# Designs tried in a protein design run: designed miniproteins, single chains, continued (4). Part 32

Each design is a single chain, and the fold is of that chain. pLDDT is the mean over its residues in the fold that is shown.

## One batch from the design tools (miniprotein)

Design m13095
Fold by ESMFold2-Fast:
Structure m13095 (fold): chain A 95 residues (1-95)
Amino acid sequence: MLEKIEKEIEEFLEKAKKQPGISDDQARLGALVERIAKLKEAGVDLETLIKELERLIEELKKVKEKSEGGEKEAIEKLIKALEEEIERLRKELEE
């Protein structure tokens, strides 16, 4: 699930590159996704991973506030998918 979300965010950012005015918010999203991927590969603890995913949701919410139409809907779907993944990871942490 998380790899699919990361890929969807990367595809969103690539589409944004075709528009003038890529915001600092989009650059922060890209950097955060890359950091999360590296942390997963390094085998970081679940608590740290959950905190990074929560930060990703907050950055997506900021981009969503500046977005309209289909872009806003796409971001809302990504936020929901990340919230579901966080709940799954929290259940693993409690086991």
Scores: mean pLDDT 70

Design m13096
Fold by ESMFold2-Fast:
Structure m13096 (fold): chain A 90 residues (1-90)
Amino acid sequence: SMRELREEEALALLEMALSVALGSEDSMEERVEFLERVAEKIIRDNELPEELREVIREGLERAREAARAGDDEGAEEALREMLERVRALV
């Protein structure tokens, strides 16, 4: 369906964005901020359902909290867990 195609496209775009962010030389806080901006655009452009929006927002908030605390490993773990949760729902 068109909905499934949009969800699959959103997942692919999130995976690409995460790879770009984690491969950058930016601080973890800057990487998370980049991902927050990209995720908001993906959510809007693909009209993602509430369940996917909540998973993405929760994961990014956890990553931001960890990054601000200087826990770069915890931030990366939160981002990867978010992506796994999105994959499970798509």
Scores: mean pLDDT 86

Design m13097
Fold by ESMFold2-Fast:
Structure m13097 (fold): chain A 65 residues (1-65)
Amino acid sequence: SAAEAFIAEAEKLAATLSPKSKELLITAGRVLARMIERGDVPEERAPELLAQMKKNALSIDKLLA
């Protein structure tokens, strides 16, 4: 349920971003996944970090417009 909601939200956001911002968001997602696997970030913090990454992607997209 939560995973499905996250996938849907990520896809929706990606559709509104420039190609460069989409690539940055995907790269940031890979970094987050790696940090969780390494134990650098607790899994329960992942949603908060994902939200921050989305916010940063939108800010970058605005600067590139």
Scores: mean pLDDT 66

Design m13098
Fold by ESMFold2-Fast:
Order: sequence, then C-alpha cells, then structure tokens
Structure m13098 (fold): chain A 63 residues (1-63)
Amino acid sequence: ERARAEAERARADAIKRAEAEREGVPAHEAPATELSEEQKAVAKEIADKLIEIGDEIDRELEA
C-alpha cells in the first residue's frame, strides 16, 4: 500500500545515493561487466522465466 510504495521509493533513492558516492571513488576501480544488447535480452528472458518458475514453486509450497 502507500507505506510499501514509500519504502520502495526510499530504497531507490538510497541506491541512487550510493551510486553517487561511488562516483567519488578513485579512478582505479575495476570496470563493470558489459553485455551486448543480444546478451542482455537473453539474460533478461532467462531471469524472467526463472522468476515465473519461482512463483509457481512458491504456489506449490503453500504448506
């Protein structure tokens, strides 16, 4: 509900703030992994299917 939405927004703001703080880090940080557009699409599709399977398993685990 509203409280949950505000908590999610607060989390997003905290993440953005942490990212801004990382920009203050010295230039010798290891570069992040880069993926091609095709690889990103495949990874997203796999992640989406895993989420769907997880949700179905959660339903079966009703116990």
Scores: mean pLDDT 62

Design m13099
Fold by ESMFold2-Fast:
Structure m13099 (fold): chain A 120 residues (1-120)
Amino acid sequence: AADALNDTGLSYLAKNEYDKAIAAYKNAIALNPANATAYLNLGIALLNQNKYNEAIAAYKKAISLSPASSTLKATALNNLGAAYLATGDTANAISAYNEALAIAPGNTTAKKNLAATKAA
C-alpha cells in the first residue's frame, strides 16, 4: 500500500502534477511514517512548487530516517543544499553539499552545486 502510493506520487511528479504528488506522498507517510523515500520525494515536489521551507523540513526528515552511508541520505543532503540555496542560506547549502560528498565522493551533481555555490 505505501509502495503503491509512492509509485502513484512518482507518476504525478513526472507529469508536473505537484499537488497530487504531494497528496500521494503524504498518504504513503501516513501508512509508513519511517518511509525515507516518500519524504525525499515529498521534498522534491515541494521544492518544484517553491515551498522551500516545507521542502527543507521533508529533506531533514528523509535524512533522519536514512542509513548513515546510504545513497538516499546523500541524495537528500544534496537536495537539502539546493533548497537552502533557494532561500539564500548559502552557509547551510555548503554544509549540506559537503555532507553529501562525504557519503558519495563521486556525486557529480553535488560537486557542481558546491562549486557554483562557492563561486557566487
Scores: mean pLDDT 86

Design m13100
Fold by ESMFold2-Fast:
Structure m13100 (fold): chain A 119 residues (1-119)
Amino acid sequence: TPVLTVTASGSSAKGSTVTVNATLSGGDATTGGVGWVAVYPDGTSRTVIVGGSAIGPGGSSRFSGSVSGSTATLTIEDHDPAEIAAVSAGVSTPAGSGSGSVNLDGTPIAAHGPGAAPP
């Protein structure tokens, strides 16, 4: 079964730049078509348009993305945790589907995935 590991680096604080990586085990991220979804604090979600501007009216965040081999990268410039609480990534391959998410609600970015050792 393919596993999608989603990690983030940077700060989830307002005005920061956040880089989110989705790495696919058991497939090529470029052929699987990794999709990104932003989750708002009210629990609603919207598909992120890679290479586009802010998610919608009133959004201050700007998104850009790239893919290389098994890794898809999403960059969020001018992040606002009041506008984006989390980001999820999903992929569908012939071997199955994978998904993962990171919390960007202004708390410190925690390592989520296999092999994250708690302190």
Scores: mean pLDDT 65

Design m13101
Fold by ESMFold2-Fast:
Structure m13101 (fold): chain A 78 residues (1-78)
Amino acid sequence: KKEKIEEMREKIKRIPTSKDPLGLLIEIDTTAGVLEIEGAVYKDEELIEEANELFEEARRTLLEHYPELAEKVEKLGL
């Protein structure tokens, strides 16, 4: 679980310099979804909250550096 949180943090740091920032956001979203399922199964509300906060940070970081991707992000349901 903590390894996946660290993976999300590392991917967020890579967004500003990535050749595929949208792909990184999709990977972060996938990891957050897995952590939300694990948090629900084990009744770990803090894990769900941390995963959601990291995804929101990733989304904001992407839109700050690549505002032109906003429409694509919304179409993907991210």
Scores: mean pLDDT 83

Design m13102
Fold by ESMFold2-Fast:
Parts: sequence; C-alpha cells; structure tokens
Structure m13102 (fold): chain A 72 residues (1-72)
Amino acid sequence: SEIDEALYRMAVGSGKVAHPEVTEKAMEAARAGKPEEARKILLEHSKTAPNFSEEDAERLAEAIVAVVEAEG
C-alpha cells in the first residue's frame, strides 16, 4: 500500500529505524494478525542494531500495527 511504501522509505532513509528487511518481516507478522510477533521481531533487532533502541522498536511496532489496522 501507499502507507507501506512510506514506512519502507522511512526505514531506508532514517538513521534510527530497523533495516528494510526487518521492517517487512514485522509488517507481514502484523498482517497475519500477530502484532506480538511483529513487536518481538523489532525488539530482537534492537538488541544488536546500532542506533535502534527498544523505545524505537516499540514506536515502530505501534506505527506498523496502526497502518495494518487502517488497511484491514
């Protein structure tokens, strides 16, 4: 969707977001009705990713869930 493309662009261009591949996996989990899995994917990534904290992971998870709920 247009919103998914915007989130993907944000992930590529920002210095404080998950890698695009990780963001796509989280989006797929949220679309499958598993927001907890999406959050877990992002939190696991935050443990090893530079400049991506647990707070960043929580914020991105909330944004992804909101986007998926608006589309579904």
Scores: mean pLDDT 70

Design m13103
Fold by ESMFold2-Fast:
Structure m13103 (fold): chain A 72 residues (1-72)
Amino acid sequence: MERAEKLVEGTLAGLAAAHGRSLDDFTPEELKQLKAELAKRFAESFRRIYELDGDPEYKKLAEDFEELAKKY
């Protein structure tokens, strides 16, 4: 779970910085929505990778991101 949370938070912070923005420019509700969207997309991507590669690490990542998306 911690790895999934770190990836979502790091990706969001990186995207904001790349566009010359701060996370402070977003409301808590907007941040929650953006994190949920990223978690859902990562879950779908890792689930697909697992189906192609069979590595249980990707299955675990997909499940962690699915759980994280529900938590937001």
Scores: mean pLDDT 79

Design m13104
Fold by ESMFold2-Fast:
Structure m13104 (fold): chain A 83 residues (1-83)
Amino acid sequence: MEVTFRDLAGKEVTAKVPEELTAEEIADILYAVEAPVLPELTRADIEEVVKKILEERGLETASGEELQYVVQETVRELLRKYA
């Protein structure tokens, strides 16, 4: 599937991903996009935020609209933490 979100610099990014992703796989994708924008960001910080959002939604993995939401909400939480 395709997931669309804004990076920490406000640039729109579209990534082709498997239809169902774990917190670790979501963190890998987001770290690859965000680390060049914010060098202080760690993969562990991203994974922690992703796991929190999945837990709040009662999910172990995310797919479809839920994956889109988890990705966008993770970026929003990172912006709050680092802005």
Scores: mean pLDDT 78

Design m13105
Fold by ESMFold2-Fast:
Structure m13105 (fold): chain A 84 residues (1-84)
Amino acid sequence: MKTPKPVSKETLEKVAALMVGEVLALGPDASVEEMADALAPFFRLPVPHEEVEEIALKMFSEKYPERVEDFKEAIRLAKEKAKE
């Protein structure tokens, strides 16, 4: 993580908030697969995925701490779906 791209923290927080928003928009009955499908496009964006992932996980854990494990699994599946 030396020499990161010149992306502002506000931009990273905005992308992370959009990721969390997409998952929340699916509703409380959404499967991990549906969450992964919603998140996959974000892992195709030319942004530092590690930093965005950390912020998104923090935002999600503050809103739905009981579902953090589901969100982590969805991120893993989303990365696999984005990995072409």
Scores: mean pLDDT 77

Design m13106
Fold by ESMFold2-Fast:
Structure m13106 (fold): chain A 66 residues (1-66)
Amino acid sequence: MAKTEAQKIKELVELAQLAFPQEASPASDAYHKLSQAARDFLIQKGQELNLSDDSIKLVAASPLKD
């Protein structure tokens, strides 16, 4: 089943927000720069969703937000 890249990115962001809610806090350094653990999680899940490396990097570089 072919989902669009944007839909896969949205699912990955939602999973990351659920798994790492603290990273979404504006008071956290991780809000502006995701922690290494959160970034590794995004890379792994992005590969499972068959996202491009560029899309995974984009999501991993963005702060998680509620």
Scores: mean pLDDT 60

Design m13107
Fold by ESMFold2-Fast:
Structure m13107 (fold): chain A 69 residues (1-69)
Amino acid sequence: GEAAIEAAERAGLRAVLADPTLSPAELGEVAIRELRRLGHEAAAEAFEAAMAQDPADLSGALDAARRAL
C-alpha cells in the first residue's frame, strides 16, 4: 500500500539529509532498497524500470512503484 511508498520517500529524505550531494540515481537506489527490504519486489522492479527510462524522474518512478503495489 501507500505506506511502502511513504517509507521509500522517507528513506530518500534521510539519505539527502545525511548527504545532500546524492544524485537522483543514488536516491533511486535508496528507494529501491527500502521497497525490497519491506518485501515489495514488484514495486521495486517497477521503480528500477522507470529509473532506467528516465534517471532524473524520481516522482515518475514513485508513481510506477505505487501502480505496482
Scores: mean pLDDT 79

Design m13108
Fold by ESMFold2-Fast:
Structure m13108 (fold): chain A 79 residues (1-79)
Amino acid sequence: MEIKEKAAKSLVSPVSGVEANPDSDLDAVDRKNEASVTLRGTVSGIEFGLSAESAEKELAENPNLVRTVSERLRERILK
């Protein structure tokens, strides 16, 4: 519980990763509201957070979806 609490807080609060900290919070909320698929909601969370944290949970239930998310996230990071 505590570990997830930290991860979720990082996604909402100023995420530590790139200068997109403030933009990540707003962009995530907007996309999450527009997206009506669990996959999309998780992707948004992973984008400005750590993919490993959210992916490990989604991977257990939705390995197929998380696989696509991981590839998309990787493409964005590698760029």
Scores: mean pLDDT 46

Design m13109
Fold by ESMFold2-Fast:
Structure m13109 (fold): chain A 65 residues (1-65)
Amino acid sequence: MHPALYYLQLLVDLGYISEEEFRELVPKIEKDPMVILQVIRDKQVDIAEFQQQTKTYVFDPSKLK
């Protein structure tokens, strides 16, 4: 599993993207993990808040099924 998928799930949990957008982005990120940076830019994600949330965030892999 690409680490970028953890960040993508965190963006759903923080409300930046929908579960539907998550499902569309999963195959793109599996081919090119750098797509996550484009998503962060497009959604204008607060990098400082995102970094703070990643320190305590635990991704549930069952969400990918």
Scores: mean pLDDT 69

Design m13110
Fold by ESMFold2-Fast:
Structure m13110 (fold): chain A 87 residues (1-87)
Amino acid sequence: HMEEEKKVNEFIETVKKRFEEVKKQADSLPLDERIKVLEEEYFRLQVELDAIASSSSPEVAEKIHKFDLELRKEVIDYIEKLRRDAA
C-alpha cells in the first residue's frame, strides 16, 4: 500500500508536468487547433488514469478518481479562459 501510494503520487506529478508542456507546445497554434490539442491530450491522459485505477487497490483508485476530477476542472477552466481571452 505505501509503495503503491508513492508510485501513484509520482504518476500524478508526471501527468501534471505533461499537461503543462502540452499547453506550452500549443501556444503558437490557432485557437480552434489549440483547444482540440488540449482536449485530445486530456482524453489520452484520462484513458491512462482509468487503466492504472483498474489495476490498483480501491484506496489508490479513489485517489486517482479525485485527481481525474481535478484535472477535468482545470482543463475546462483553461479552455474557457482561452475562449474569453480571444473574444
Scores: mean pLDDT 79

Design m13111
Fold by ESMFold2-Fast:
Structure m13111 (fold): chain A 62 residues (1-62)
Amino acid sequence: SMKEKELIEEGEKYLDKAIEAFRQDRLTEHGLYVQKAVEKYNKIDPGAGGRAVGEEVIRRLN
Protein backbone atom coordinates (compact mmCIF):
# COMPACT_ATOMS: atom_id res chain seq x y z
CA SER A 1 0.00 0.00 0.00
CA MET A 2 1.02 3.65 -0.37
CA LYS A 3 1.08 4.09 3.42
CA GLU A 4 3.40 1.08 3.81
CA LYS A 5 5.73 2.49 1.12
CA GLU A 6 5.85 5.84 2.95
CA LEU A 7 6.65 4.10 6.26
CA ILE A 8 9.43 2.08 4.57
CA GLU A 9 10.88 5.29 3.04
CA GLU A 10 10.80 7.05 6.44
CA GLY A 11 12.35 4.00 8.13
CA GLU A 12 15.11 3.92 5.49
CA LYS A 13 15.88 7.61 6.11
CA TYR A 14 16.26 7.01 9.85
CA LEU A 15 18.28 3.84 9.18
CA ASP A 16 20.67 5.79 6.91
CA LYS A 17 21.07 8.43 9.65
CA ALA A 18 21.67 5.68 12.25
CA ILE A 19 24.44 4.09 10.14
CA GLU A 20 26.11 7.46 9.50
CA ALA A 21 25.96 8.37 13.22
CA PHE A 22 27.58 5.02 14.13
CA ARG A 23 30.38 5.54 11.57
CA GLN A 24 31.04 8.97 13.14
CA ASP A 25 31.05 7.45 16.68
CA ARG A 26 27.92 9.42 17.64
CA LEU A 27 26.43 6.54 19.63
CA THR A 28 23.63 8.50 21.36
CA GLU A 29 22.37 9.80 18.00
CA HIS A 30 22.76 6.30 16.53
CA GLY A 31 20.46 4.90 19.25
CA LEU A 32 17.87 7.63 18.71
CA TYR A 33 17.78 7.04 14.93
CA VAL A 34 17.55 3.25 15.45
CA GLN A 35 14.55 3.84 17.74
CA LYS A 36 12.86 6.08 15.13
CA ALA A 37 13.43 3.46 12.40
CA VAL A 38 12.02 0.70 14.68
CA GLU A 39 8.89 2.82 15.29
CA LYS A 40 8.29 3.14 11.52
CA TYR A 41 8.76 -0.60 10.83
CA ASN A 42 6.57 -1.52 13.84
CA LYS A 43 3.69 0.40 12.20
CA ILE A 44 3.98 -2.01 9.22
CA ASP A 45 4.51 -5.23 11.23
CA PRO A 46 3.95 -4.75 14.99
CA GLY A 47 6.75 -6.25 17.10
CA ALA A 48 9.04 -7.00 14.13
CA GLY A 49 10.69 -3.58 13.81
CA GLY A 50 13.51 -4.21 16.29
CA ARG A 51 14.62 -7.41 14.56
CA ALA A 52 14.32 -5.93 11.07
CA VAL A 53 16.29 -2.78 11.94
CA GLY A 54 18.87 -4.73 14.00
CA GLU A 55 19.55 -7.13 11.10
CA GLU A 56 19.90 -4.22 8.62
CA VAL A 57 22.31 -2.35 10.93
CA ILE A 58 24.50 -5.48 11.25
CA ARG A 59 24.35 -6.07 7.47
CA ARG A 60 25.29 -2.47 6.55
CA LEU A 61 28.11 -2.15 9.13
CA ASN A 62 29.81 -5.46 8.17
Scores: mean pLDDT 86

Design m13112
Fold by ESMFold2-Fast:
Structure m13112 (fold): chain A 61 residues (1-61)
Amino acid sequence: SREELRRKALEGGRELFERGEALIRQGRATGDQALVEEGERIIRETEERAEELVDAALAKQ
């Protein structure tokens, strides 16, 4: 259902967002720009994926 899909998207987004933040923090602490870039990429992709999942779920109704 729409409600269950939204709940799953939010749960997935939470874990990936935390992972992205941790990578950014670690990269800045160690001076590893590649880790900062990876963390930023994860956050951006997570936001895009959540939007696509909601849109796809709504298109079925």
Scores: mean pLDDT 76

Design m13113
Fold by ESMFold2-Fast:
Structure m13113 (fold): chain A 80 residues (1-80)
Amino acid sequence: SLLETQLANLKKILESLEKYKERFDEIERWYVEWAREQGGEEAAEQMRKDLEVLRKKIDENIKLTKEMIAEVERQLAAAR
């Protein structure tokens, strides 16, 4: 079924996004420190701000993916 394939793919996307989110604090620390080394505290602060925007986009994508999964699950439950 196309819906079953779509559900499986969405669950894989969600898993990937959640794993990225779990590692995000580590990733942020690495990039902020790298930016500080390249351009000092001003560069580190800019990197921190840019990564905060990215973090919010990841959270939004997780929410949207969960909503899509719930919708596909509802469609599958309604299918005879």
Scores: mean pLDDT 87

Design m13114
Fold by ESMFold2-Fast:
Structure m13114 (fold): chain A 68 residues (1-68)
Amino acid sequence: SAAEEAAKKAVEAAKAGDAKAAAEYSRLTQQNSIGSLAKSAGETGARAGEAGDAEGAAVGAQSYASLS
């Protein structure tokens, strides 16, 4: 799904230290999520990425992936 692809890219970007890209892909994950729990994980990842927390962005995206 589009949400799964976005979550995968968010994790990859965070592992590369690209907090901005991780935040962008975490937001795309959120937009393509229809479950409230998955949406919350995507939102947490997006906020972490915007704050420059690449590790937090990766955790949020990975949490979404595990809930999907």
Scores: mean pLDDT 69

Design m13115
Fold by ESMFold2-Fast:
Structure m13115 (fold): chain A 119 residues (1-119)
Amino acid sequence: MEAERVMAEIDELIREGRLAEALVLAVEAAKAGVLSNEQVKEIALRVAEALGILSPELRERLDRLTKELEREKLRFTPLQLLLAALQDLDVAAAKEITVTGVAEVDGVPEIEISRPAPP
């Protein structure tokens, strides 16, 4: 896969409001080593803009996290990077997000909400 083609496809999916498909493609490309950390940051910025949540503070956090990833020789997906920036997390805390959140991709989640309030 070529980075330029992947970036163009992601941009088109974002423009069409297909954010989930854009993020899936970006995750696959990042895991395959096709996307640099700078390109991952660019995708996260575009997704934040499409969602109407892009602020100067969010942009600064994304830049700082991207530089930290380069120093630690780590690769994040755009979703991990965006979630970490939104919650003002460091790289170590952002790694934990990757481990949680996906139970079963079979159309029906198996996990019930743990007791948030009594019945």
Scores: mean pLDDT 69

Design m13116
Fold by ESMFold2-Fast:
Structure m13116 (fold): chain A 95 residues (1-95)
Amino acid sequence: SEAEKLLKELKELVERMEKLADEAIALYEAGAPKEEIKKKLKEIKELLERFKELVKKLKSLESELSREQALELTKLMARALAISSEAWLLEKKLA
């Protein structure tokens, strides 16, 4: 279904963002140049915007979502919020 395709894409985006966040934190802990860390944070920001667009599309199909699909969406949104918070905190440390 359309909802299944969108959920799969959202999951792939979240997993990609989580990997980038882990890489950015590892670079920060290793004392890497600020510019290298900022590149990872910029990629996360771009993926977060794409995530928000897909969430809006999926919400237009919300009446067609199963209980399991609605729970999966909620969990993916929570994971995206956690990544956004981690990225914000790291950006503050680089100021």
Scores: mean pLDDT 88

Design m13117
Fold by ESMFold2-Fast:
Structure m13117 (fold): chain A 89 residues (1-89)
Amino acid sequence: MTKEERIEFIKNSLKNYLKQLGFTDEEIEEFLSLPYEEQLKRLDERIANSTPEEKARLEKAKKFIEKYQVEIEVLESGGTLEDALKKLG
């Protein structure tokens, strides 16, 4: 798998996961266009103001984003898949 194929796979997996959590395609595109820190901030703000059911869904989205963003950033910065795995622990 190439670096580009891995990044595309992660982004597609994230989009599909967010769709399963009830996000629209438009919300997903807007959200993923934001820098990582801004994505986390907006999720935290939404979590704080959401219902218990919506909070559970948003927390799942946040954990998924956190897990794979480190891998994406390493790959986009010219790192290898091995470098990305080391950053994940």
Scores: mean pLDDT 71

Design m13118
Fold by ESMFold2-Fast:
Structure m13118 (fold): chain A 104 residues (1-104)
Amino acid sequence: SRMELLYEAAHEAGTALALASEALKRSSGDLKKRAEELIKRARELIKKVLDLAETLEELLRAIGGVLRGIGDGLDYSKQEKDPEVLLKKAEEEIKEAEKLLEEI
């Protein structure tokens, strides 16, 4: 359903934001630039998901997805500290969010 796709896309985008933000704290040089780029892309995806909500119910569901995704990304970052692993996972989450949005 449309609401489930919005929630899942929001969740993946929120997860990517958290993972890239945590990676940034442990990154320098080229890794720092990659983290900053992924943070920007995740923020743009979050905005796009929120803008796609046509009803208040869809908007609340999308906001819930973003918040849950951020929480899940932060929880993952507690056990995984390698910025390269975090950034790769963030990029995969961004690509999944983009695919889900194509179905909307």
Scores: mean pLDDT 92

Design m13119
Fold by ESMFold2-Fast:
Structure m13119 (fold): chain A 96 residues (1-96)
Amino acid sequence: SLKELGKKLIETGRKLLEVARKVGAPDSLIEDMESAIKELEKALENGDVDGMLRAASRLVEIARRLVKLYPDNEELRKQYEELVKLADEFEKAASE
């Protein structure tokens, strides 16, 4: 369901945020990621599918930048790959 995928996106985003803080990522990137997660949570609470799609897309783009800064961090790469997979599943489910 869209709600379950949205919850998993938020969970994966929060795990990625934890790794970002642990590696000392730039404050601006951490703030952008926190903002995207918060927007996703709000959109999910309101049943705003378009809002969830926008927030998920923004979260993926921020996470992609994070992986580029820390290319040898395996945990960061794994969480990013899971986030991309969930975002793709969410987009497909939302277009049905």
Scores: mean pLDDT 86

Design m13120
Fold by ESMFold2-Fast:
Structure m13120 (fold): chain A 72 residues (1-72)
Amino acid sequence: SERNRQIEALARSFAAASVDDPALRAQLEQAIADRDYDTLEALLAQWIKKILTSAVDKAIEKEKERKKKLEE
């Protein structure tokens, strides 16, 4: 299926991403090896949530530090 090919491609891309979650990365790699596309979709959704949360937290922290330096 073309859809399954795209899911696998996305999963491989996310497994290669610099994300501090080796357990999730290992689960993605295992699901790719097993060709378990339902698990791949679920894990990708979980990883996307983790990336978004981390990115938001880092953006807030950077903005706070930037404002602090401007006021000093």
Scores: mean pLDDT 72

Design m13121
Fold by ESMFold2-Fast:
Structure m13121 (fold): chain A 99 residues (1-99)
Amino acid sequence: HMELLEEKEVPLVTEHGVTIKKVKIYRDPEGRIRVEAELEHPKYPKAVLSFYLPGDLEVTIEDAVEIVKFYLDLQANPPSRPITDEELLEKIIEIVKKK
């Protein structure tokens, strides 16, 4: 069963005009961390951004918000080449470990 670790309403308007309404952090049955962010997007009234992280990461709501902002920035300002899964994971680890 998926275990809810933390849930917080964080009505934060990002620089891209997307509102982060709520963030939920779960532990999945495989021991991974799952993050779900409920978004109010100008084009999508009910958007959810979800992603998985290694289960050994200590992820706070603040870390999850920064990761969501990073994903939104990638959508608004795509790099000249696609970011690899390895590069994406390295950036996520950097965000989490900066504390």
Scores: mean pLDDT 75

Design m13122
Fold by ESMFold2-Fast:
Structure m13122 (fold): chain A 97 residues (1-97)
Amino acid sequence: SLAEAQQAAGAELAAQAAAVEAAPAEQRFDLVVALIRTQLDRQIALLKLGLANDPDEDKQKRYQQQLAELERLKRRISEPAFQEEIRREVERAEAAR
């Protein structure tokens, strides 16, 4: 169910967030990337559930468009150029603490 999927994803995100907080600064980048992947997987799962349960064609097109965008983002987060952007953002956030 949606509630079960949200609960499971929430527990995984909370565990990963705790790991980020406990990690040395040099390890945080990899953990943040893993957290982003978990968040994208959660959103993809929710959209797939919506697509499966909603017979409205206009809503199905919206779900399909959003799914394609999120799956593209999930592929992109493994690219070196995109990972460099994430690394800079993590370092910027760390410097602001």
Scores: mean pLDDT 75

Design m13123
Fold by ESMFold2-Fast:
Structure m13123 (fold): chain A 86 residues (1-86)
Amino acid sequence: MSALERRVRAILLAAGLSEATVDRIFSLVDPLTVEGALATADEARIEEIAARVGLSPAQREQLRAAGRAYQDAAVQQLEDAVNAVT
């Protein structure tokens, strides 16, 4: 498993998606494509992934929550990097 796939999987699980649902997502959609949708908070791409995987309305909301969490983590990582330098 790549570092990217591990990171995306952790975010999806933290958003409340089950291991089985995450495995189903990765069987139908490349991890890089999932990461891109989450990183950009692209609602249309998130909806396309949800439709392709056959996610329930609750799972679709969890996927959207994962996108928001991904963006928050990316902002925090940038702030931490800036604060680490004089």
Scores: mean pLDDT 75

Design m13124
Fold by ESMFold2-Fast:
Structure m13124 (fold): chain A 107 residues (1-107)
Amino acid sequence: SAARLQAVQDRAAEAGRAAGEAARAAGLPEAAVEAREALVARLVYVLGLEGREEEARRLAEESSFEELLERLEELERRHIAETDAPAEEKARALELLERLREELLAA
């Protein structure tokens, strides 16, 4: 339902903001703060849709930035592979994922 989707989005955004605040408190540059916020928000969102929000929060607390990025890429690629979408849409989704990965690594 739309209400359930919105609740997952709101909790994901909150988790991202908390990760960003922690990074800022640790003295990381603003680009790194923004990258961590985006990465954690996306991870909590993707796993939250599968009912695995607690796992996402644990990963965010226990894993390095590189480990989180690798895990997110694995999850997104699996989701794209499992969707019943046209090949052209899957190809575009994989291109967007690769661009996101490059942007996060550049931060």
Scores: mean pLDDT 80

Design m13125
Fold by ESMFold2-Fast:
Structure m13125 (fold): chain A 59 residues (1-59)
Amino acid sequence: MSATPESVRRLLTRLAIERGVPAETALQALRDALTNDLGASQAEADRYVAEAAAAIAAA
C-alpha cells in the first residue's frame, strides 16, 4: 500500500480519537509526515492538518 496524504490524515485522526493521543501531538505528527515523508507543500500540509483538526473536534 502506498501512503497518500489522505490515508495518513485518516490514520492520525483515528489515533487521536480511538487512542486518546493529544490532538496537538497527532496534528504535529501529521504535518511532519506530510512534509518529510510525502514531500507535500506547506499549503497542502496546512490543508490536511486543518481537515484532521476539524474531524477530531467533531468526534
Scores: mean pLDDT 76

Design m13126
Fold by ESMFold2-Fast:
Structure m13126 (fold): chain A 65 residues (1-65)
Amino acid sequence: EIYEKYNLTEDEKKVFDFIKQKGEVTLDELEANVKTSKPVREIVKKLEKKGLIKYDEKNNTYSLK
């Protein structure tokens, strides 16, 4: 449902599912655990722009919005 509503790519879906499963993750954890064709940094920026995740600059973590 959310993948269809927000038109997520396979890379975006992998990153989103990992964040959803873990709740809160660092960029390093995403890079270590999620294999993507595009840089993870690019993918998280797109997910933030879609309003699906948020970044906590103080903790350097991503979580669902």
Scores: mean pLDDT 79

Design m13127
Fold by ESMFold2-Fast:
Structure m13127 (fold): chain A 109 residues (1-109)
Amino acid sequence: MKEKLIEILKNFLEELQKIRKQADEHKDSPAFLEKLFRQVVELTEKVIEEISKIDPELGKEFREKATRAATEALIVRSIDDSVEGLYEALNVFLDRLEEIAKEEIKKLE
């Protein structure tokens, strides 16, 4: 059980890093950054579902933390509606999700 949860979280971190690289390559593309936001949301929902099948309590905690991360990103986006603000909001979302995943891995190891 623990080993499978660690695998899911490590794979999540790898996918977040790939999205971050794509964001860095497309900083000036609002359409692409919006697509990446959707990908982060979809990826996070999938990870929550996979965790919840193994550990429903951890899945619930992860969902609550991820919802707060999404809210923080939306606040950043609401303050600055430029492409720079969109890029910053995406990075805030990615940073918070990476922190959450790393903290959960550390607790499981």
Scores: mean pLDDT 87

Design m13128
Fold by ESMFold2-Fast:
Structure m13128 (fold): chain A 100 residues (1-100)
Amino acid sequence: VKELVEEIVKSMRELLELLEANNLISEEEAERMRKLLEELRAHVDDKQALLKLVNELKKLLTEFKLKVDEKLDENDPVYKRVMELMEKITKLLEKLEDLL
């Protein structure tokens, strides 16, 4: 579980840096995600807390996807990289959820 949480945090931070660099999300939205990632690390031994946090992360990730779809063309290299990272993160979150 701990190694999977660290992989999620690393991948999510990479996504946030890309989204912020391209002005795709607000500073408040980025901080909300960073706070959830710190909570995920803090509760690595709490299965119920992790499950709740996974659901909140999935929800926020869906909101980010909608904003990216609104602002970027599908042929944009940034769009492709964001979608690849989001798919990777979604699979990691599902894998974590299966372990809880």
Scores: mean pLDDT 82

